# Designed miniproteins, single chains, continued (4): the designs that were tried, part 20

Each design is a single chain, and the fold is of that chain. pLDDT is the mean over its residues in the fold that is shown.

## One batch from the design tools (miniprotein)

Design m12666
Fold by ESMFold2-Fast:
Structure m12666 (fold): chain A 86 residues (1-86)
Amino acid sequence: ELEALVEEARRKEPEIVEELVRAHERGEAVVNREELEAVLKALENNEPLEALDPSPEGELPLEEVREAAERIARLLLEQRAAKARA
């Protein structure tokens, strides 16, 4: 059921965005630009986010982290919608 998939993705979407933003604010888990591009590419190819290895270097500014988190959330939402059962 498409509605159920969309609702699930929305619940995961804010969780992912909040996790990335808060991790960056704490300075504990930092995602550099290359790692972030790899995550976006993995999502487009339907690969799991668990493959992401956070780098201790290459800090992104909060604005870029937020925009990237929003783009990741959007790709996850689109991926879930595309996987609707046929």
Scores: mean pLDDT 53

Design m12667
Fold by ESMFold2-Fast:
Structure m12667 (fold): chain A 62 residues (1-62)
Amino acid sequence: SLQEAIEAYERAIEYAKKGDVEKSREALLRGDQALGAPIPAPPDEKILSTAERGLRSVREAL
């Protein structure tokens, strides 16, 4: 659902800002799964920007 994706992407952003790349990746995957989208595998340096982009896309859909 869109709400699950929002929560997951927000959590991914939070973890990325704390430097917890592993938890950020897990949260990003949950967001993508909640949308039924193909799961991207972004490099570590792009996890934050990828999560922020995902959140923006979901907010536009609401």
Scores: mean pLDDT 75

Design m12668
Fold by ESMFold2-Fast:
Structure m12668 (fold): chain A 92 residues (1-92)
Amino acid sequence: IEEIIKIIEEAKEKIKEAKTTEELADIVLRSEREMIKIAEENGDLKLKLEIGVFGGVALIVIWVGKKTNEPEKARELLLKMLEKFKERVKEM
């Protein structure tokens, strides 16, 4: 759990600095990959599914932000989603 929270906090910092939807997507995909490895190492299927759902929704948000030319709104939504995901992980 501590390792997952650290990845989420690092992702939040990188997202705050991101300028493009491509940078947002790279940060999300990289963070998801790191979190999935931890879930697999712990045999935590529930955590793995929660990470997968988060990643899927996050990529949809980024895709919509790219199509509407609203990368700022996509970034703000991602930051809120990461905070909510962090709280959910703490409850596990």
Scores: mean pLDDT 82

Design m12669
Fold by ESMFold2-Fast:
Structure m12669 (fold): chain A 85 residues (1-85)
Amino acid sequence: SLAAKLVALLNELNRAISDGDIAALISTLKQLAELAPELEPVVERAIKVLEDNADKSATERRQAALGQLSEIIRKARELGLLVEE
């Protein structure tokens, strides 16, 4: 289902953030926007925030990325894209 695929991608985002794998993080964000175009505006903001924080410490980058993940989850819930909503 679409919801199951979205949950899988959100789990991949969380893993990429934990691993500090920026390439995987950006790739997964783009896949999420392709799967759910309604999330494209929040995905674009997330990518820009990651780019704006590229020169920051690892801790600051992780904190920024986690904040963006939370915003994406909030928007996905708001749009009724997740099973638990």
Scores: mean pLDDT 83

Design m12670
Fold by ESMFold2-Fast:
Structure m12670 (fold): chain A 62 residues (1-62)
Amino acid sequence: MTEEQREEARNAALKAAKDAYDSGATREQVYLTARNVALEHGLSEEEADEIARQAVDEVEKA
């Protein structure tokens, strides 16, 4: 996987999490949404968990 592909995966996960949050998703649902999108785009479970935590932090900060 290239760095560009990793960045696209991260951006997709963060966008999906933000869209879920704006739709009234819970913190847990935001985390799971980001994680699942990251995994779908080919990130490892460790990277997906990192992005999911970042997504939750970003939506909570507004």
Scores: mean pLDDT 81

Design m12671
Fold by ESMFold2-Fast:
Structure m12671 (fold): chain A 73 residues (1-73)
Amino acid sequence: SMEEKQKELQELVAELRRLIEEAREKGLDVEAILRSLQAQIDEAFAAYDAGDYDKAIALLKEIIAKIREKIAE
């Protein structure tokens, strides 16, 4: 349902925020990481604004996975 998708989006945004904080604490260049993901971030925001929560969820999961990879390096 739309409500379940909105809840998943909120959980993904919270996880993204947590990972950004973890990356900063580890001394990673968060600004460089976010710049490398800018196109996907912009697309996720556009999908959210359009009400395409499935696309926004998919893009946020990809962004989160890439940040996790950088943290694990």
Scores: mean pLDDT 86

Design m12672
Fold by ESMFold2-Fast:
Structure m12672 (fold): chain A 100 residues (1-100)
Amino acid sequence: SQRQQFFDQIIDMMNQGLDYVRNGDYDSAIRVGQQGIDLVRQGYNDGIISEDEYRTIISGIRTIIQFTRQAMDGRISQQQAVDRIQNTVDRMIRNIQSYS
Protein backbone atom coordinates (compact mmCIF):
# COMPACT_ATOMS: atom_id res chain seq x y z
CA SER A 1 0.00 0.00 0.00
CA GLN A 2 1.02 3.69 -0.23
CA ARG A 3 1.18 3.76 3.60
CA GLN A 4 3.41 0.63 3.71
CA GLN A 5 5.80 2.05 1.06
CA PHE A 6 5.94 5.37 2.96
CA PHE A 7 6.71 3.64 6.31
CA ASP A 8 9.34 1.38 4.67
CA GLN A 9 11.03 4.51 3.28
CA ILE A 10 11.05 6.22 6.71
CA ILE A 11 12.53 3.08 8.32
CA ASP A 12 15.21 2.89 5.58
CA MET A 13 16.12 6.56 6.17
CA MET A 14 16.40 6.03 9.95
CA ASN A 15 18.68 3.02 9.36
CA GLN A 16 20.78 5.07 6.89
CA GLY A 17 21.14 7.84 9.50
CA LEU A 18 22.25 5.30 12.13
CA ASP A 19 24.79 3.82 9.68
CA TYR A 20 26.23 7.30 9.04
CA VAL A 21 26.60 7.88 12.81
CA ARG A 22 28.35 4.47 13.18
CA ASN A 23 30.84 5.70 10.53
CA GLY A 24 31.31 9.11 12.23
CA ASP A 25 29.66 10.88 9.25
CA TYR A 26 27.49 13.16 11.37
CA ASP A 27 26.83 15.72 8.60
CA SER A 28 25.31 12.99 6.36
CA ALA A 29 23.26 11.64 9.29
CA ILE A 30 21.82 15.13 9.98
CA ARG A 31 21.08 15.65 6.25
CA VAL A 32 19.19 12.31 6.03
CA GLY A 33 17.29 13.23 9.22
CA GLN A 34 16.24 16.60 7.73
CA GLN A 35 15.16 14.85 4.49
CA GLY A 36 13.15 12.44 6.66
CA ILE A 37 11.37 15.35 8.38
CA ASP A 38 10.46 16.81 4.96
CA LEU A 39 9.18 13.41 3.76
CA VAL A 40 7.04 12.98 6.92
CA ARG A 41 5.56 16.49 6.48
CA GLN A 42 4.68 15.60 2.86
CA GLY A 43 3.11 12.29 3.99
CA TYR A 44 0.92 14.17 6.47
CA ASN A 45 -0.07 16.84 3.90
CA ASP A 46 -0.91 14.08 1.35
CA GLY A 47 -3.15 12.30 3.91
CA ILE A 48 -0.95 9.16 4.07
CA ILE A 49 -0.49 9.44 7.86
CA SER A 50 -2.58 10.85 10.73
CA GLU A 51 -1.56 13.84 12.89
CA ASP A 52 -0.67 11.50 15.79
CA GLU A 53 1.52 9.34 13.49
CA TYR A 54 3.12 12.52 12.07
CA ARG A 55 3.96 13.91 15.54
CA THR A 56 5.34 10.56 16.76
CA ILE A 57 7.60 10.04 13.72
CA ILE A 58 8.81 13.68 13.67
CA SER A 59 9.65 13.43 17.39
CA GLY A 60 11.69 10.26 16.74
CA ILE A 61 13.64 11.79 13.84
CA ARG A 62 14.31 14.98 15.87
CA THR A 63 15.65 12.83 18.73
CA ILE A 64 18.01 11.05 16.30
CA ILE A 65 19.25 14.44 14.97
CA GLN A 66 19.70 15.72 18.56
CA PHE A 67 21.91 12.75 19.59
CA THR A 68 23.88 13.11 16.33
CA ARG A 69 24.51 16.82 17.07
CA GLN A 70 25.55 15.98 20.66
CA ALA A 71 28.16 13.50 19.31
CA MET A 72 29.28 16.01 16.65
CA ASP A 73 29.81 18.63 19.41
CA GLY A 74 31.70 16.08 21.59
CA ARG A 75 29.02 16.23 24.32
CA ILE A 76 28.58 12.46 24.10
CA SER A 77 30.81 9.75 22.57
CA GLN A 78 30.14 8.25 19.13
CA GLN A 79 29.29 4.94 20.88
CA GLN A 80 26.79 6.67 23.23
CA ALA A 81 25.17 8.32 20.18
CA VAL A 82 24.99 4.95 18.33
CA ASP A 83 23.43 3.25 21.39
CA ARG A 84 20.85 6.02 21.97
CA ILE A 85 19.98 6.34 18.27
CA GLN A 86 19.66 2.52 17.95
CA ASN A 87 17.19 2.52 20.89
CA THR A 88 15.22 5.36 19.24
CA VAL A 89 15.20 3.59 15.83
CA ASP A 90 14.06 0.29 17.43
CA ARG A 91 11.22 2.08 19.29
CA MET A 92 10.20 3.99 16.12
CA ILE A 93 10.16 0.77 14.04
CA ARG A 94 7.86 -0.84 16.65
CA ASN A 95 5.56 2.23 16.56
CA ILE A 96 5.49 2.28 12.73
CA GLN A 97 4.82 -1.49 12.56
CA SER A 98 1.75 -0.86 14.78
CA TYR A 99 0.51 1.69 12.15
CA SER A 100 1.13 -0.33 8.99
Scores: mean pLDDT 91

Design m12673
Fold by ESMFold2-Fast:
Structure m12673 (fold): chain A 99 residues (1-99)
Amino acid sequence: DLNDLYRVKEELLKLLEELGITEDVLTLSEILYALGLLAVKKGLVDLTDPSTRNIVNVKGTLLGKILGKDSVDTSKSKEVIKEIKEGLLKAKLIEFVET
């Protein structure tokens, strides 16, 4: 659920601090949005090219290492959301907050 709360661990939180995010408990939706903003800020996606604007280059990034991929197709949103969530949990970069 995109509204589920997760505690962001230090390694991922350091990346989110580049966006001014200081909260360590975020919804999955907020985490995904922040990761998207970081990708744009770091030039990992070309928003000016309509043929590639949905392709994020994650090669050499923490996310690429977690997913085992060099690129992510954001047009496959449901699959990508699941892969990112499961990858972050497995890597212990986020922890589910019990409600």
Scores: mean pLDDT 77

Design m12674
Fold by ESMFold2-Fast:
Structure m12674 (fold): chain A 88 residues (1-88)
Amino acid sequence: DAAYAAQVAAQQQQVQQLATQFFNSGPPQTVIDQVRQFITDINDTFDTYSANVGINAFLNAIINGGVPIDQAYQIGVDAANAAQAQIA
């Protein structure tokens, strides 16, 4: 429980940093809407830790990787699946 909570907190801190960087870049509304949909979908599908791992991978791919959003979506889902497999 304590170890899981610590891992969740670390991932949430990274999500907050990447989300701040993303919104400060002034993305188009269509991209903002797609990012919000991804966050909703991933949180509905995965546990809190795995969801945040997926969100981190997704945002990092868009912000630092210059990856198209459709490919970033798959990167985020793959990262969340890998994280979930490690804790199962």
Scores: mean pLDDT 84

Design m12675
Fold by ESMFold2-Fast:
Structure m12675 (fold): chain A 60 residues (1-60)
Amino acid sequence: PPREELEREVREALIRMFVSVLMTLPVVDNEVVDVPQAMLDAARAGDRETVERLAREHYA
């Protein structure tokens, strides 16, 4: 149904927004942000694609 497509699009948009926020923060600790260390490491490296993939795996 169209709702499933909208839910997927909303989820993807939220993931992209989250990734953008995470990538722009100069100091991010996993103690403050409840995310996997691998995601923080990728964000620090500027690897947006890896952050997006890990965000989908973690929040999907």
Scores: mean pLDDT 68

Design m12676
Fold by ESMFold2-Fast:
Structure m12676 (fold): chain A 62 residues (1-62)
Amino acid sequence: MFNPRPEEYIEAGKALEDYIKENKLFVPPEILTQFPQILEENNYDIEKSKEKLLELIEKYKK
């Protein structure tokens, strides 16, 4: 599919949330609200979105 469907947003969002829960990561609410933007910027690539999420968490802690 050339364009992401709403289902892709939901599925990718859940994958990121599951990753956070499994690794017990502290994610600031501000970053949680950025999930759609993170996914869009990485073309819904879960692995790249995870890397970006970790980068943002690390910058927030700094």
Scores: mean pLDDT 71

Design m12677
Fold by ESMFold2-Fast:
Structure m12677 (fold): chain A 76 residues (1-76)
Amino acid sequence: MASDLASLQRMRDLALKILEEAKKKGASQDGIDALNEAIAILDKMIASGVSTSDEVARAVGLILRGIGDLLQKEWE
């Protein structure tokens, strides 16, 4: 199991910053929802000190989805 609290906190911080930019840039609702779900999953793992590979994979996938939506929006 991946249970590195520091890594989970880093992922949560990055997801929050991506979400802030997504809202500022007017990213899609799908991207915003994905980032919010990822943050919720990370918060539960951090609070419990327990993580599963499935939860980590889901959170990472949701963050990548949010990043993909921002890239499609073009940061120019």
Scores: mean pLDDT 77

Design m12678
Fold by ESMFold2-Fast:
Structure m12678 (fold): chain A 91 residues (1-91)
Amino acid sequence: LVNQLVSELSQRTGLSETQSYNLLVDISKETGLKLRTIARNILKDPESSDTFLSELSTAINSGASVSDIASIYIDHDVAQGVEDIKEAVFR
């Protein structure tokens, strides 16, 4: 699951697998969701997955912050249920 998402993200964005993994860890931290939960939610529906990965690739290539990327994920596939969101600084 997580490795599959990392590979797919790396292929679409041109990021290394390590950079893609770190990005997912940052999204996990921003959303409060576990990596496996994020990967499962994204990869569950192929059409939804393709749309999300396309949006994420565009955001990353445009220099979007981790908070912006986390917002894309929340809007895409999460029924809202987050009590607290902590922001990470991405450089």
Scores: mean pLDDT 66

Design m12679
Fold by ESMFold2-Fast:
Structure m12679 (fold): chain A 97 residues (1-97)
Amino acid sequence: EKLKELYEKARKLLDELYAEVIAQALGFPDAPARIQATADEMIRVIDEAAELLKDKYPEKAKELESLRDQIRADPTNIAAAEKAVDLLKEAYEEEKK
């Protein structure tokens, strides 16, 4: 199931982003570039999920688009990334049964 793949990718990206934000706090000079790259990949995953969900779950698709915009504005926004992963899990569980 494509939605399960997107959820699993988003969860892994969230873990990476969390580690990268901690690295930035510790003063690692490459952390900002890594955060941006991980956030950009997360945005692509969210966009793909929103497109898949827009017809059957328009409210979830709209929320994902809002969270994408929040992450784009602030790549260190862990709360927005967590919310997106949670929404993907909910959508996957609804499609499953």
Scores: mean pLDDT 86

Design m12680
Fold by ESMFold2-Fast:
Structure m12680 (fold): chain A 73 residues (1-73)
Amino acid sequence: SEKEEIIARVEAILREYADLLVEKLGLDREEADRLLAAQIEQLRAQLETWSVAQQREFLRQLEREFAELKAKL
């Protein structure tokens, strides 16, 4: 479904973010993965209660913020 496609994209961005924290900031891999898993679980539960329009707006904002973060690292 469209909702699941959006959630999958959000999860992909969060995983890429965790990889950047390990690579650029030296965060421990296991700690990064644990924090990522917890955040994905919480965020998935929240996103599933939202409308598709709300999910798309969140994804758009997340993509913009992540692009800005990558430019600074």
Scores: mean pLDDT 84

Design m12681
Fold by ESMFold2-Fast:
Structure m12681 (fold): chain A 70 residues (1-70)
Amino acid sequence: GATVQSTLDQATLEGIAAQVEALGGTAVQTAPNQLQITAPNNASGQVSVVLNKYGVKPDQFGFGSLQFTV
């Protein structure tokens, strides 16, 4: 099977979650190396800027939601 390796540590994931929540979104850790992020429509661009700062590319993007493996 495929082995997925985290590229970010737990403290960095918690920092991303805190920044998303400060923007009015939610961040739920669904696996040790995965966050599910939901952003309000008016904050999705700001959430994308936060993720880009950490070099994270979304695995999938939906209206008001992002999922990514880190």
Scores: mean pLDDT 62

Design m12682
Fold by ESMFold2-Fast:
Structure m12682 (fold): chain A 63 residues (1-63)
Amino acid sequence: MHPALSLPEEKYESLLTLTDISKSEEVAKAAAELRALLNDPNASKEEIEKAKQKLVEVGYPFL
């Protein structure tokens, strides 16, 4: 097979959507913020990393 296109943003979006349903409101808010930053071309790497850390704090120790 030829190399497949990677869709990391789509992967994250799917996970964040599931989180919004399955987890607490705090987790959903943190996930939505990370999703918004990933889709924002003006977002810095530092902002994205901070949003990931917030997700870890509220319930994603596997990140």
Scores: mean pLDDT 62

Design m12683
Fold by ESMFold2-Fast:
Structure m12683 (fold): chain A 90 residues (1-90)
Amino acid sequence: SMEEAVERFYKEATEKLEELLKEKNYEKMVEAVQIAAYNAKLAGIPEEKILETVRKALEDAGASEEAIKLALKAAKAGAEGKMLSYEEIK
């Protein structure tokens, strides 16, 4: 179901984003979020739900508002089939 797909995406996103936030590797985070959002879109999750899930995962991981804004820009690009550099996203 959609609910099960979103819940799975949330759990996978939370674990991966917590790791990347601890590393403070925002370039890798931008790349990883774009890939994850693209795959979630291909799996049939709507863009709005992808963005909502990424925001929730980052908030639950204790991310700063600046990191959340950066990741949401990356998630939107990925959901739209784009692969942008960190310089283009920030």
Scores: mean pLDDT 85

Design m12684
Fold by ESMFold2-Fast:
Structure m12684 (fold): chain A 71 residues (1-71)
Amino acid sequence: MDALFADLKYMLMEIEGLSEEQAEKAVEELKPAIEEFQRRSRGARSDEERNALGAELVRKLNEVIEEVKKE
């Protein structure tokens, strides 16, 4: 879990060009969404449901990245 969030922070800095502070804020905002995605994905019964959950997480990721870039 913690290693996954460390990798996410690194990706946000390298790929999205966020500062370390911005990446830390983004990871903190995304932790509950990622954990919810993991919980719901374990209960998902179809590829359509899993794909919908993934798309929802990606939308949240983009929203958080845009918010931290404004600061």
Scores: mean pLDDT 77

Design m12685
Fold by ESMFold2-Fast:
Structure m12685 (fold): chain A 61 residues (1-61)
Amino acid sequence: MSVDELVAAMRAAIAARDWARFEALFVELQRRYATLSPEEQARAAAEVTALVDELIAVLAA
């Protein structure tokens, strides 16, 4: 699974309010982050920032 697929799955988990799945996917993302190139890490960080904004919006509703 690519980082893009992982982030998309995490977004789906947030929309479904499936926190157990979100937690499992987040742990997998953390494991993979250490193996990424600096360019891939920068891209992943930007995508995670957008994901956090979506999470805050869902929790605030």
Scores: mean pLDDT 79

Design m12686
Fold by ESMFold2-Fast:
Formats: structure tokens, sequence, C-alpha cells
Structure m12686 (fold): chain A 72 residues (1-72)
């Protein structure tokens, strides 16, 4: 999974995540630092923006799919 972060200054950072366990931690950290609206996920061949996080689920602006991010 690939995560693109758009900072408040307009800069972009691309982070490649090799496993799903790391994905949760990295995405949550990036959302806390930059805001969910500035995070774009690449899931396989699909690029989607995160609209919001509710009840441990990532809701995508351009996707009808929901990825569940469970906390331990």
Amino acid sequence: MEVTVKGANGGEIVVEIENEEDAKKVVEGLMEKFGAENITLKLGDKEVKIEKVEDGKLLFEDDNAVIEVKKE
C-alpha cells in the first residue's frame, strides 16, 4: 500500500507501506500530523482520498469501499 501526504505548504510525500500492520500505524500518525483530508491512499491500482475516520474505519471520498482499521 502507498500513502501520499499533501502538507499544508503544498509539498507531497509518498510513503510505501509493505504490510497491513504498519499501514494502520503510519496512516494514523500521518492523519494526526497532516489531517485526513491531506492523505491519499494507493490500494493496489487504485488511488483514493480519505474523507474521514469513523469507528476505526477509513472512509474514502472516491471509493465505495471501507477499510477497517482496528486498534489493539
Scores: mean pLDDT 54

Design m12687
Fold by ESMFold2-Fast:
Structure m12687 (fold): chain A 65 residues (1-65)
Amino acid sequence: EEEIERNRKAQRIIDVLAEEGPLTVDELAERVGLSKEEVQEIIDELIKDNVIRKLADGRYALPTD
């Protein structure tokens, strides 16, 4: 199922951010083994859901709350 697979990919992105700190889309794509386009789509949804945030330097990170 597309929903299950997307959720699994989103969790991998979250795990990588938790382990390696703030990363760019390119770095995340390399770490999780996905295309930059797919990572950007997942990131856009995670930001909309307030699960991750974009930093001033263009990297993405978990919220500090």
Scores: mean pLDDT 77

Design m12688
Fold by ESMFold2-Fast:
Structure m12688 (fold): chain A 70 residues (1-70)
Amino acid sequence: ARVTLAVRVDEADVPLVAALAREHGGEFRAYDADTRTAYVVVPAERAAAFTAAVRERIPGAEVRVVAVSG
């Protein structure tokens, strides 16, 4: 199964979010500048580890599950 996550970050942090998604076997999909939200897809088993890594590297980043597929 794959999980789509919404990560609320500044545009300057998007490259780091994309790198973290790739490190967790996932991919960056889009950034919505109006809502300051990056969308990534990661394997369901990696979602918790990805979320922890984002919170560690970008303090204050909000991470939310928006879709689950598989």
Scores: mean pLDDT 86

Design m12689
Fold by ESMFold2-Fast:
Structure m12689 (fold): chain A 84 residues (1-84)
Amino acid sequence: SEKERQLLEAAETLDPVKVMKAILDAAREVFNLKFDEEKILELAKTASREQLVLDVRSVIRFFEALGPGFRDRFLEKALEKLGL
């Protein structure tokens, strides 16, 4: 989808920590997921762009597995958090 393309492009071009923060915040709002946010954001500082894109894709696939409505809501919320 266009929203998925926009989020993956953001993962390739924007600050990795900001992207991961937006992903975690969106995941929390859409499906009440608890993460070790501090540890994940610390890993995002040192992760390659390729790894960040793979991580973002994995989260999208997780929400897609829950249903198309969850995927679309997650993408919309993540883009909102990034100002897109």
Scores: mean pLDDT 83

Design m12690
Fold by ESMFold2-Fast:
Structure m12690 (fold): chain A 68 residues (1-68)
Amino acid sequence: EALDKIIEEIKKLGKKLISISEIAKIIEKYTGVPRDEVLKFFIDLDLFVFFSFVTRERAIDAVRKFLG
């Protein structure tokens, strides 16, 4: 349920490039995991496109890896 809500929120943004900070906020909102831990996970995955932004497809994949 949390995963589905997070993916839906990301899709609703309508953006091709999403900041990792925005993704971390959405994950914290639905899971309670602190933003700092979410950001560290994304850094470890080397998800950066244009420094601190990722494509919507990569954002969704990263959320699935984090929660699944």
Scores: mean pLDDT 74

Design m12691
Fold by ESMFold2-Fast:
Order: sequence, then structure tokens, then C-alpha cells
Structure m12691 (fold): chain A 82 residues (1-82)
Amino acid sequence: SAAEREALQKQGEEYFRKTELAEKLRDKAESTFGETAGLNGEAAVEILRGKALSALNPEKRQEYLDEAYEKAKELLEKANEL
């Protein structure tokens, strides 16, 4: 329905705003606490971006979520190796 499309659009916009804030927090965390904090922050950014994209493209929702999960997992594994 039109209402469902509008709700998904608003959800996507909210997740993109959260992504922008998370990117700024990631940069500040990296500069303040080092590379491990930066990588942890970037993992959160990837999840939020994936959620935004999944909301805006419900036909590919699972693909965007799976891609975001794998990217976040790789970043967290890299952080654990530092």
C-alpha cells in the first residue's frame, strides 16, 4: 500500500540519519581510542546502512542485511586481531 511504502521510506531516512551520526562517532572514537574503536564503530555504521538500504528496497531486503552482517563481522574480526 501507499502507507506501507511511506513508512518504509521514513524508516530508511531515519536509518541514514543514524548512519551519518554513527560515522561521526566512529571517526571520533578512532581518533580518541585508536584503531580497534574505529573498526568497532565502522561495523555499527555498516549495520545501520544495511538497514537503511533494506527498508528502501524491500525486494532485496535479505541481500542488504546479509551483506551488512558480513561486512560488520569482518570488521569485528579484524578489531579482535589487533
Scores: mean pLDDT 86

Design m12692
Fold by ESMFold2-Fast:
Structure m12692 (fold): chain A 68 residues (1-68)
Amino acid sequence: MSPEEQVRALVEALAALLRQEAREHSLSRDEVLGYAERARDTLIAEYPEFAELIEAAYEALVAEVEAE
């Protein structure tokens, strides 16, 4: 698996886990966005060459949360 595919898989897994935690623990929108922002910042710090991919995934999650 390419490094890009590995980072994409990790981002998708984290997004899925965050959606599950939000459902099971009744997290508020602000709490979900706070966790997503911290995950984004951490991933960009570790994988700065994939910052664009990570940011796009974060924006997609924010759009889903705000569309409710």
Scores: mean pLDDT 77

Design m12693
Fold by ESMFold2-Fast:
Structure m12693 (fold): chain A 61 residues (1-61)
Amino acid sequence: MEAAIQTAVDMARSMLERHPDISEETVLERIRTMADFWGLSEEEKEEVLEAVRATVERLKA
């Protein structure tokens, strides 16, 4: 779980660094798609998305 969160956060940071104008919704959509591919449960996906959302909000503030 921790590794999935770290990977998702790193992906979100990379997306924001390369595309600063990317919307939070687009970042979350892409991360959710990857979490689905990783075979995470709905509960695990929500934990990953919560961490990503916090990271995006911090970087866009």
Scores: mean pLDDT 79

Design m12694
Fold by ESMFold2-Fast:
Structure m12694 (fold): chain A 109 residues (1-109)
Amino acid sequence: LKSTLVSTLKAEGFEVKVKEVEGAVTLPNLLALDLDDSTAGVVIVATEKTKFSKGAINFIRTLALNGVPVVIVTPKKNDAMLSLEDTPGVYFASSAEEAATLLKKKITA
């Protein structure tokens, strides 16, 4: 997943930073990405068992509403992910290839 996403985005001319976290997606984990005005998009690789803190959900919504597309790659959505489906700028993919294609369209649109 990560290698296909990284290779595809680099081929399109984007700089890619990768951070791995185990367990819950938390606000400190998202802040550790050092996102700034040059950030074109964010990808979260998750599973149905991935927990999202309330702070992480709010931060993802804030990023998306400020024009930073967020793509969540997961084979199956959990309740936290379903709560994000109604947020403009949050997108879902089931594979690395789908996520790379979706990011390319949203970043270059």
Scores: mean pLDDT 73

Design m12695
Fold by ESMFold2-Fast:
Structure m12695 (fold): chain A 80 residues (1-80)
Amino acid sequence: MEMLVKQLELAFEVTKVRLELARGQSPSEQRRVIDNAKTFVELAKKLLEKTELPQSVKERLEKLIEDLEAQIAELEAELA
């Protein structure tokens, strides 16, 4: 459980960095990074549904998902 939460938190950080780095890349690369980030968000949501976590930890991870979804939406808007 502890290792799972730490790995998930690290994955959020890595995904955020990848989205920021994608801003300087081609539109095709940006779309690929966005698709990967969306897949990660879906997997993270499913993992939270399956895993019994303390409420404070669950709320923190839910906020990280919301923040990541907001970053994805912002980058998608820039591509339009």
Scores: mean pLDDT 81

Design m12696
Fold by ESMFold2-Fast:
Structure m12696 (fold): chain A 88 residues (1-88)
Amino acid sequence: SIEEKVLENGLLTLKVLVRQLEREGADPDFVERLRRLSEELAEYLKQKDLDKAKQVLDEALALLGTINPSMAEAFRKNLEGIRKILEE
């Protein structure tokens, strides 16, 4: 479905962000938390549990809102756009 593809794009965005933050030497605890959320999102997508997948995306967005690096903010805005599409 379109909803699944949009959530899959959100997962890819999170995976890219985790790798970028690791490369830039971000806080390892923060990176680990984002990695766990990306793994949970992947699991719920595999199970076709789209409601829980959306909840994990919302949790990732909340976590990203706690930091101010310009790099992470660009990814946060991308994920917020994905989440908004899923509201319709």
Scores: mean pLDDT 79

Design m12697
Fold by ESMFold2-Fast:
Structure m12697 (fold): chain A 100 residues (1-100)
Amino acid sequence: DAAIARLAEALSAVTGGPPLPAEEVEALVVKRALEYAKEIGLKISKEQREKLLNTPDFEERVELLREIEENLENAEGEMFTEEEIRVILEVALEVARELA
């Protein structure tokens, strides 16, 4: 969601001290989402991980997570719901805030 990216910018402004650049906040969001995916047993290929980390747009990274979820459904893997994706992103934003 574009709103989540804007919220990350607002959080960076409010955390005190030198705020993290938006690109670093986005990278932390993606990193935490991948860590949570591992925790719930979702396995992401090396190629899929590289796509997520190197995609220039935050909303595009969320779409890539959706594509990975759909691909795993065909492989009888675990699926992310929209609610789970939101929780992943919220937790990643909390981690980014703690590091700022």
Scores: mean pLDDT 50

Design m12698
Fold by ESMFold2-Fast:
Structure m12698 (fold): chain A 67 residues (1-67)
Amino acid sequence: MTKEAALAGILSLIRAGDYESAVKAAKQLAKTGQLTPEELREVADYLESLGHLSHAKELYELAKKLE
């Protein structure tokens, strides 16, 4: 419903180990304007901290394109 709820949903998927669904949701929400490039980088930073470098890179590249 809110941007905060959307971001919380993505973080819940990451915490559950569902990285593919988290990345897919983050990309869709960013394309519809519900996530800012800064929020995409926050999700990417979290994935990188967990060692999921390929997933983090996809979100960093999308954030750069949306700026």
Scores: mean pLDDT 81

Design m12699
Fold by ESMFold2-Fast:
Structure m12699 (fold): chain A 70 residues (1-70)
Amino acid sequence: SAEEAAERLAEAGNAGDVAAAGALARQTIKDLGPEEAARALREAAEKSTDPGARAALGMGAVDAERLARE
């Protein structure tokens, strides 16, 4: 679910591994589809305390939102 994906993404972000958070974001788009992934990525960015992770997850949400419109 989008909520479960958001928790996993926030955990990766809060671990400070921005590359791992980015890889998980791409996998989330594949697993949920762009529409649900956009919601999960946006929520994960809000839950992340690390500024770099917030930015990376926010950019992932923007990418997923663009894909959802295609």
Scores: mean pLDDT 77

Design m12700
Fold by ESMFold2-Fast:
Structure m12700 (fold): chain A 95 residues (1-95)
Amino acid sequence: MVVLYQQLFQAAYLSGDEKLKERAYKLLNSVDPELAEDTKEFLEQVLKEALSRLSEEQKKQIKELVEEALKILEEDPSDLESVKEILSKVLSIKV
């Protein structure tokens, strides 16, 4: 669960959407507050350049996938398999 929430938070950062970042942070923070803060600091330092390399089309695809994954977890926290499949799709998008 924790690793999945951390990966979802990373994907939310790549989307560039502040609301998705907040939603993903809240999920990770509810499971592991220290890891949530450490991951946030890491992502703000490392992913800023990666975000600048993504096209608007890639950001839109990531945003749609992250929104779907967050909605699934917010409605059913036990549906980890569906979220894993969505995250695999995000990882297939070039950074």
Scores: mean pLDDT 78

Design m12701
Fold by ESMFold2-Fast:
Structure m12701 (fold): chain A 81 residues (1-81)
Amino acid sequence: MKLSPEELAKLLEEALRTSDDADELIALAEQLFGQTYGLSEEERRGLQNGLAAARAEKDPARRRLLLQIMLQELKDALEER
């Protein structure tokens, strides 16, 4: 399945609202990112860095916060297009 960056942002936002399992959210985000086309170099780097930071974090609440920050940065980048 091929996703636009806007579809990626929508699916991540829905997942963050419906799941409290940070490990499930990271796995889903990695899967969706791998299926996404049309990301800029900056957007792709931001997502890679955000996922790496979330994976390195040991606190589940902070891990979820890092995913929320990553999503907001992606949404902001898409609005600046």
Scores: mean pLDDT 81

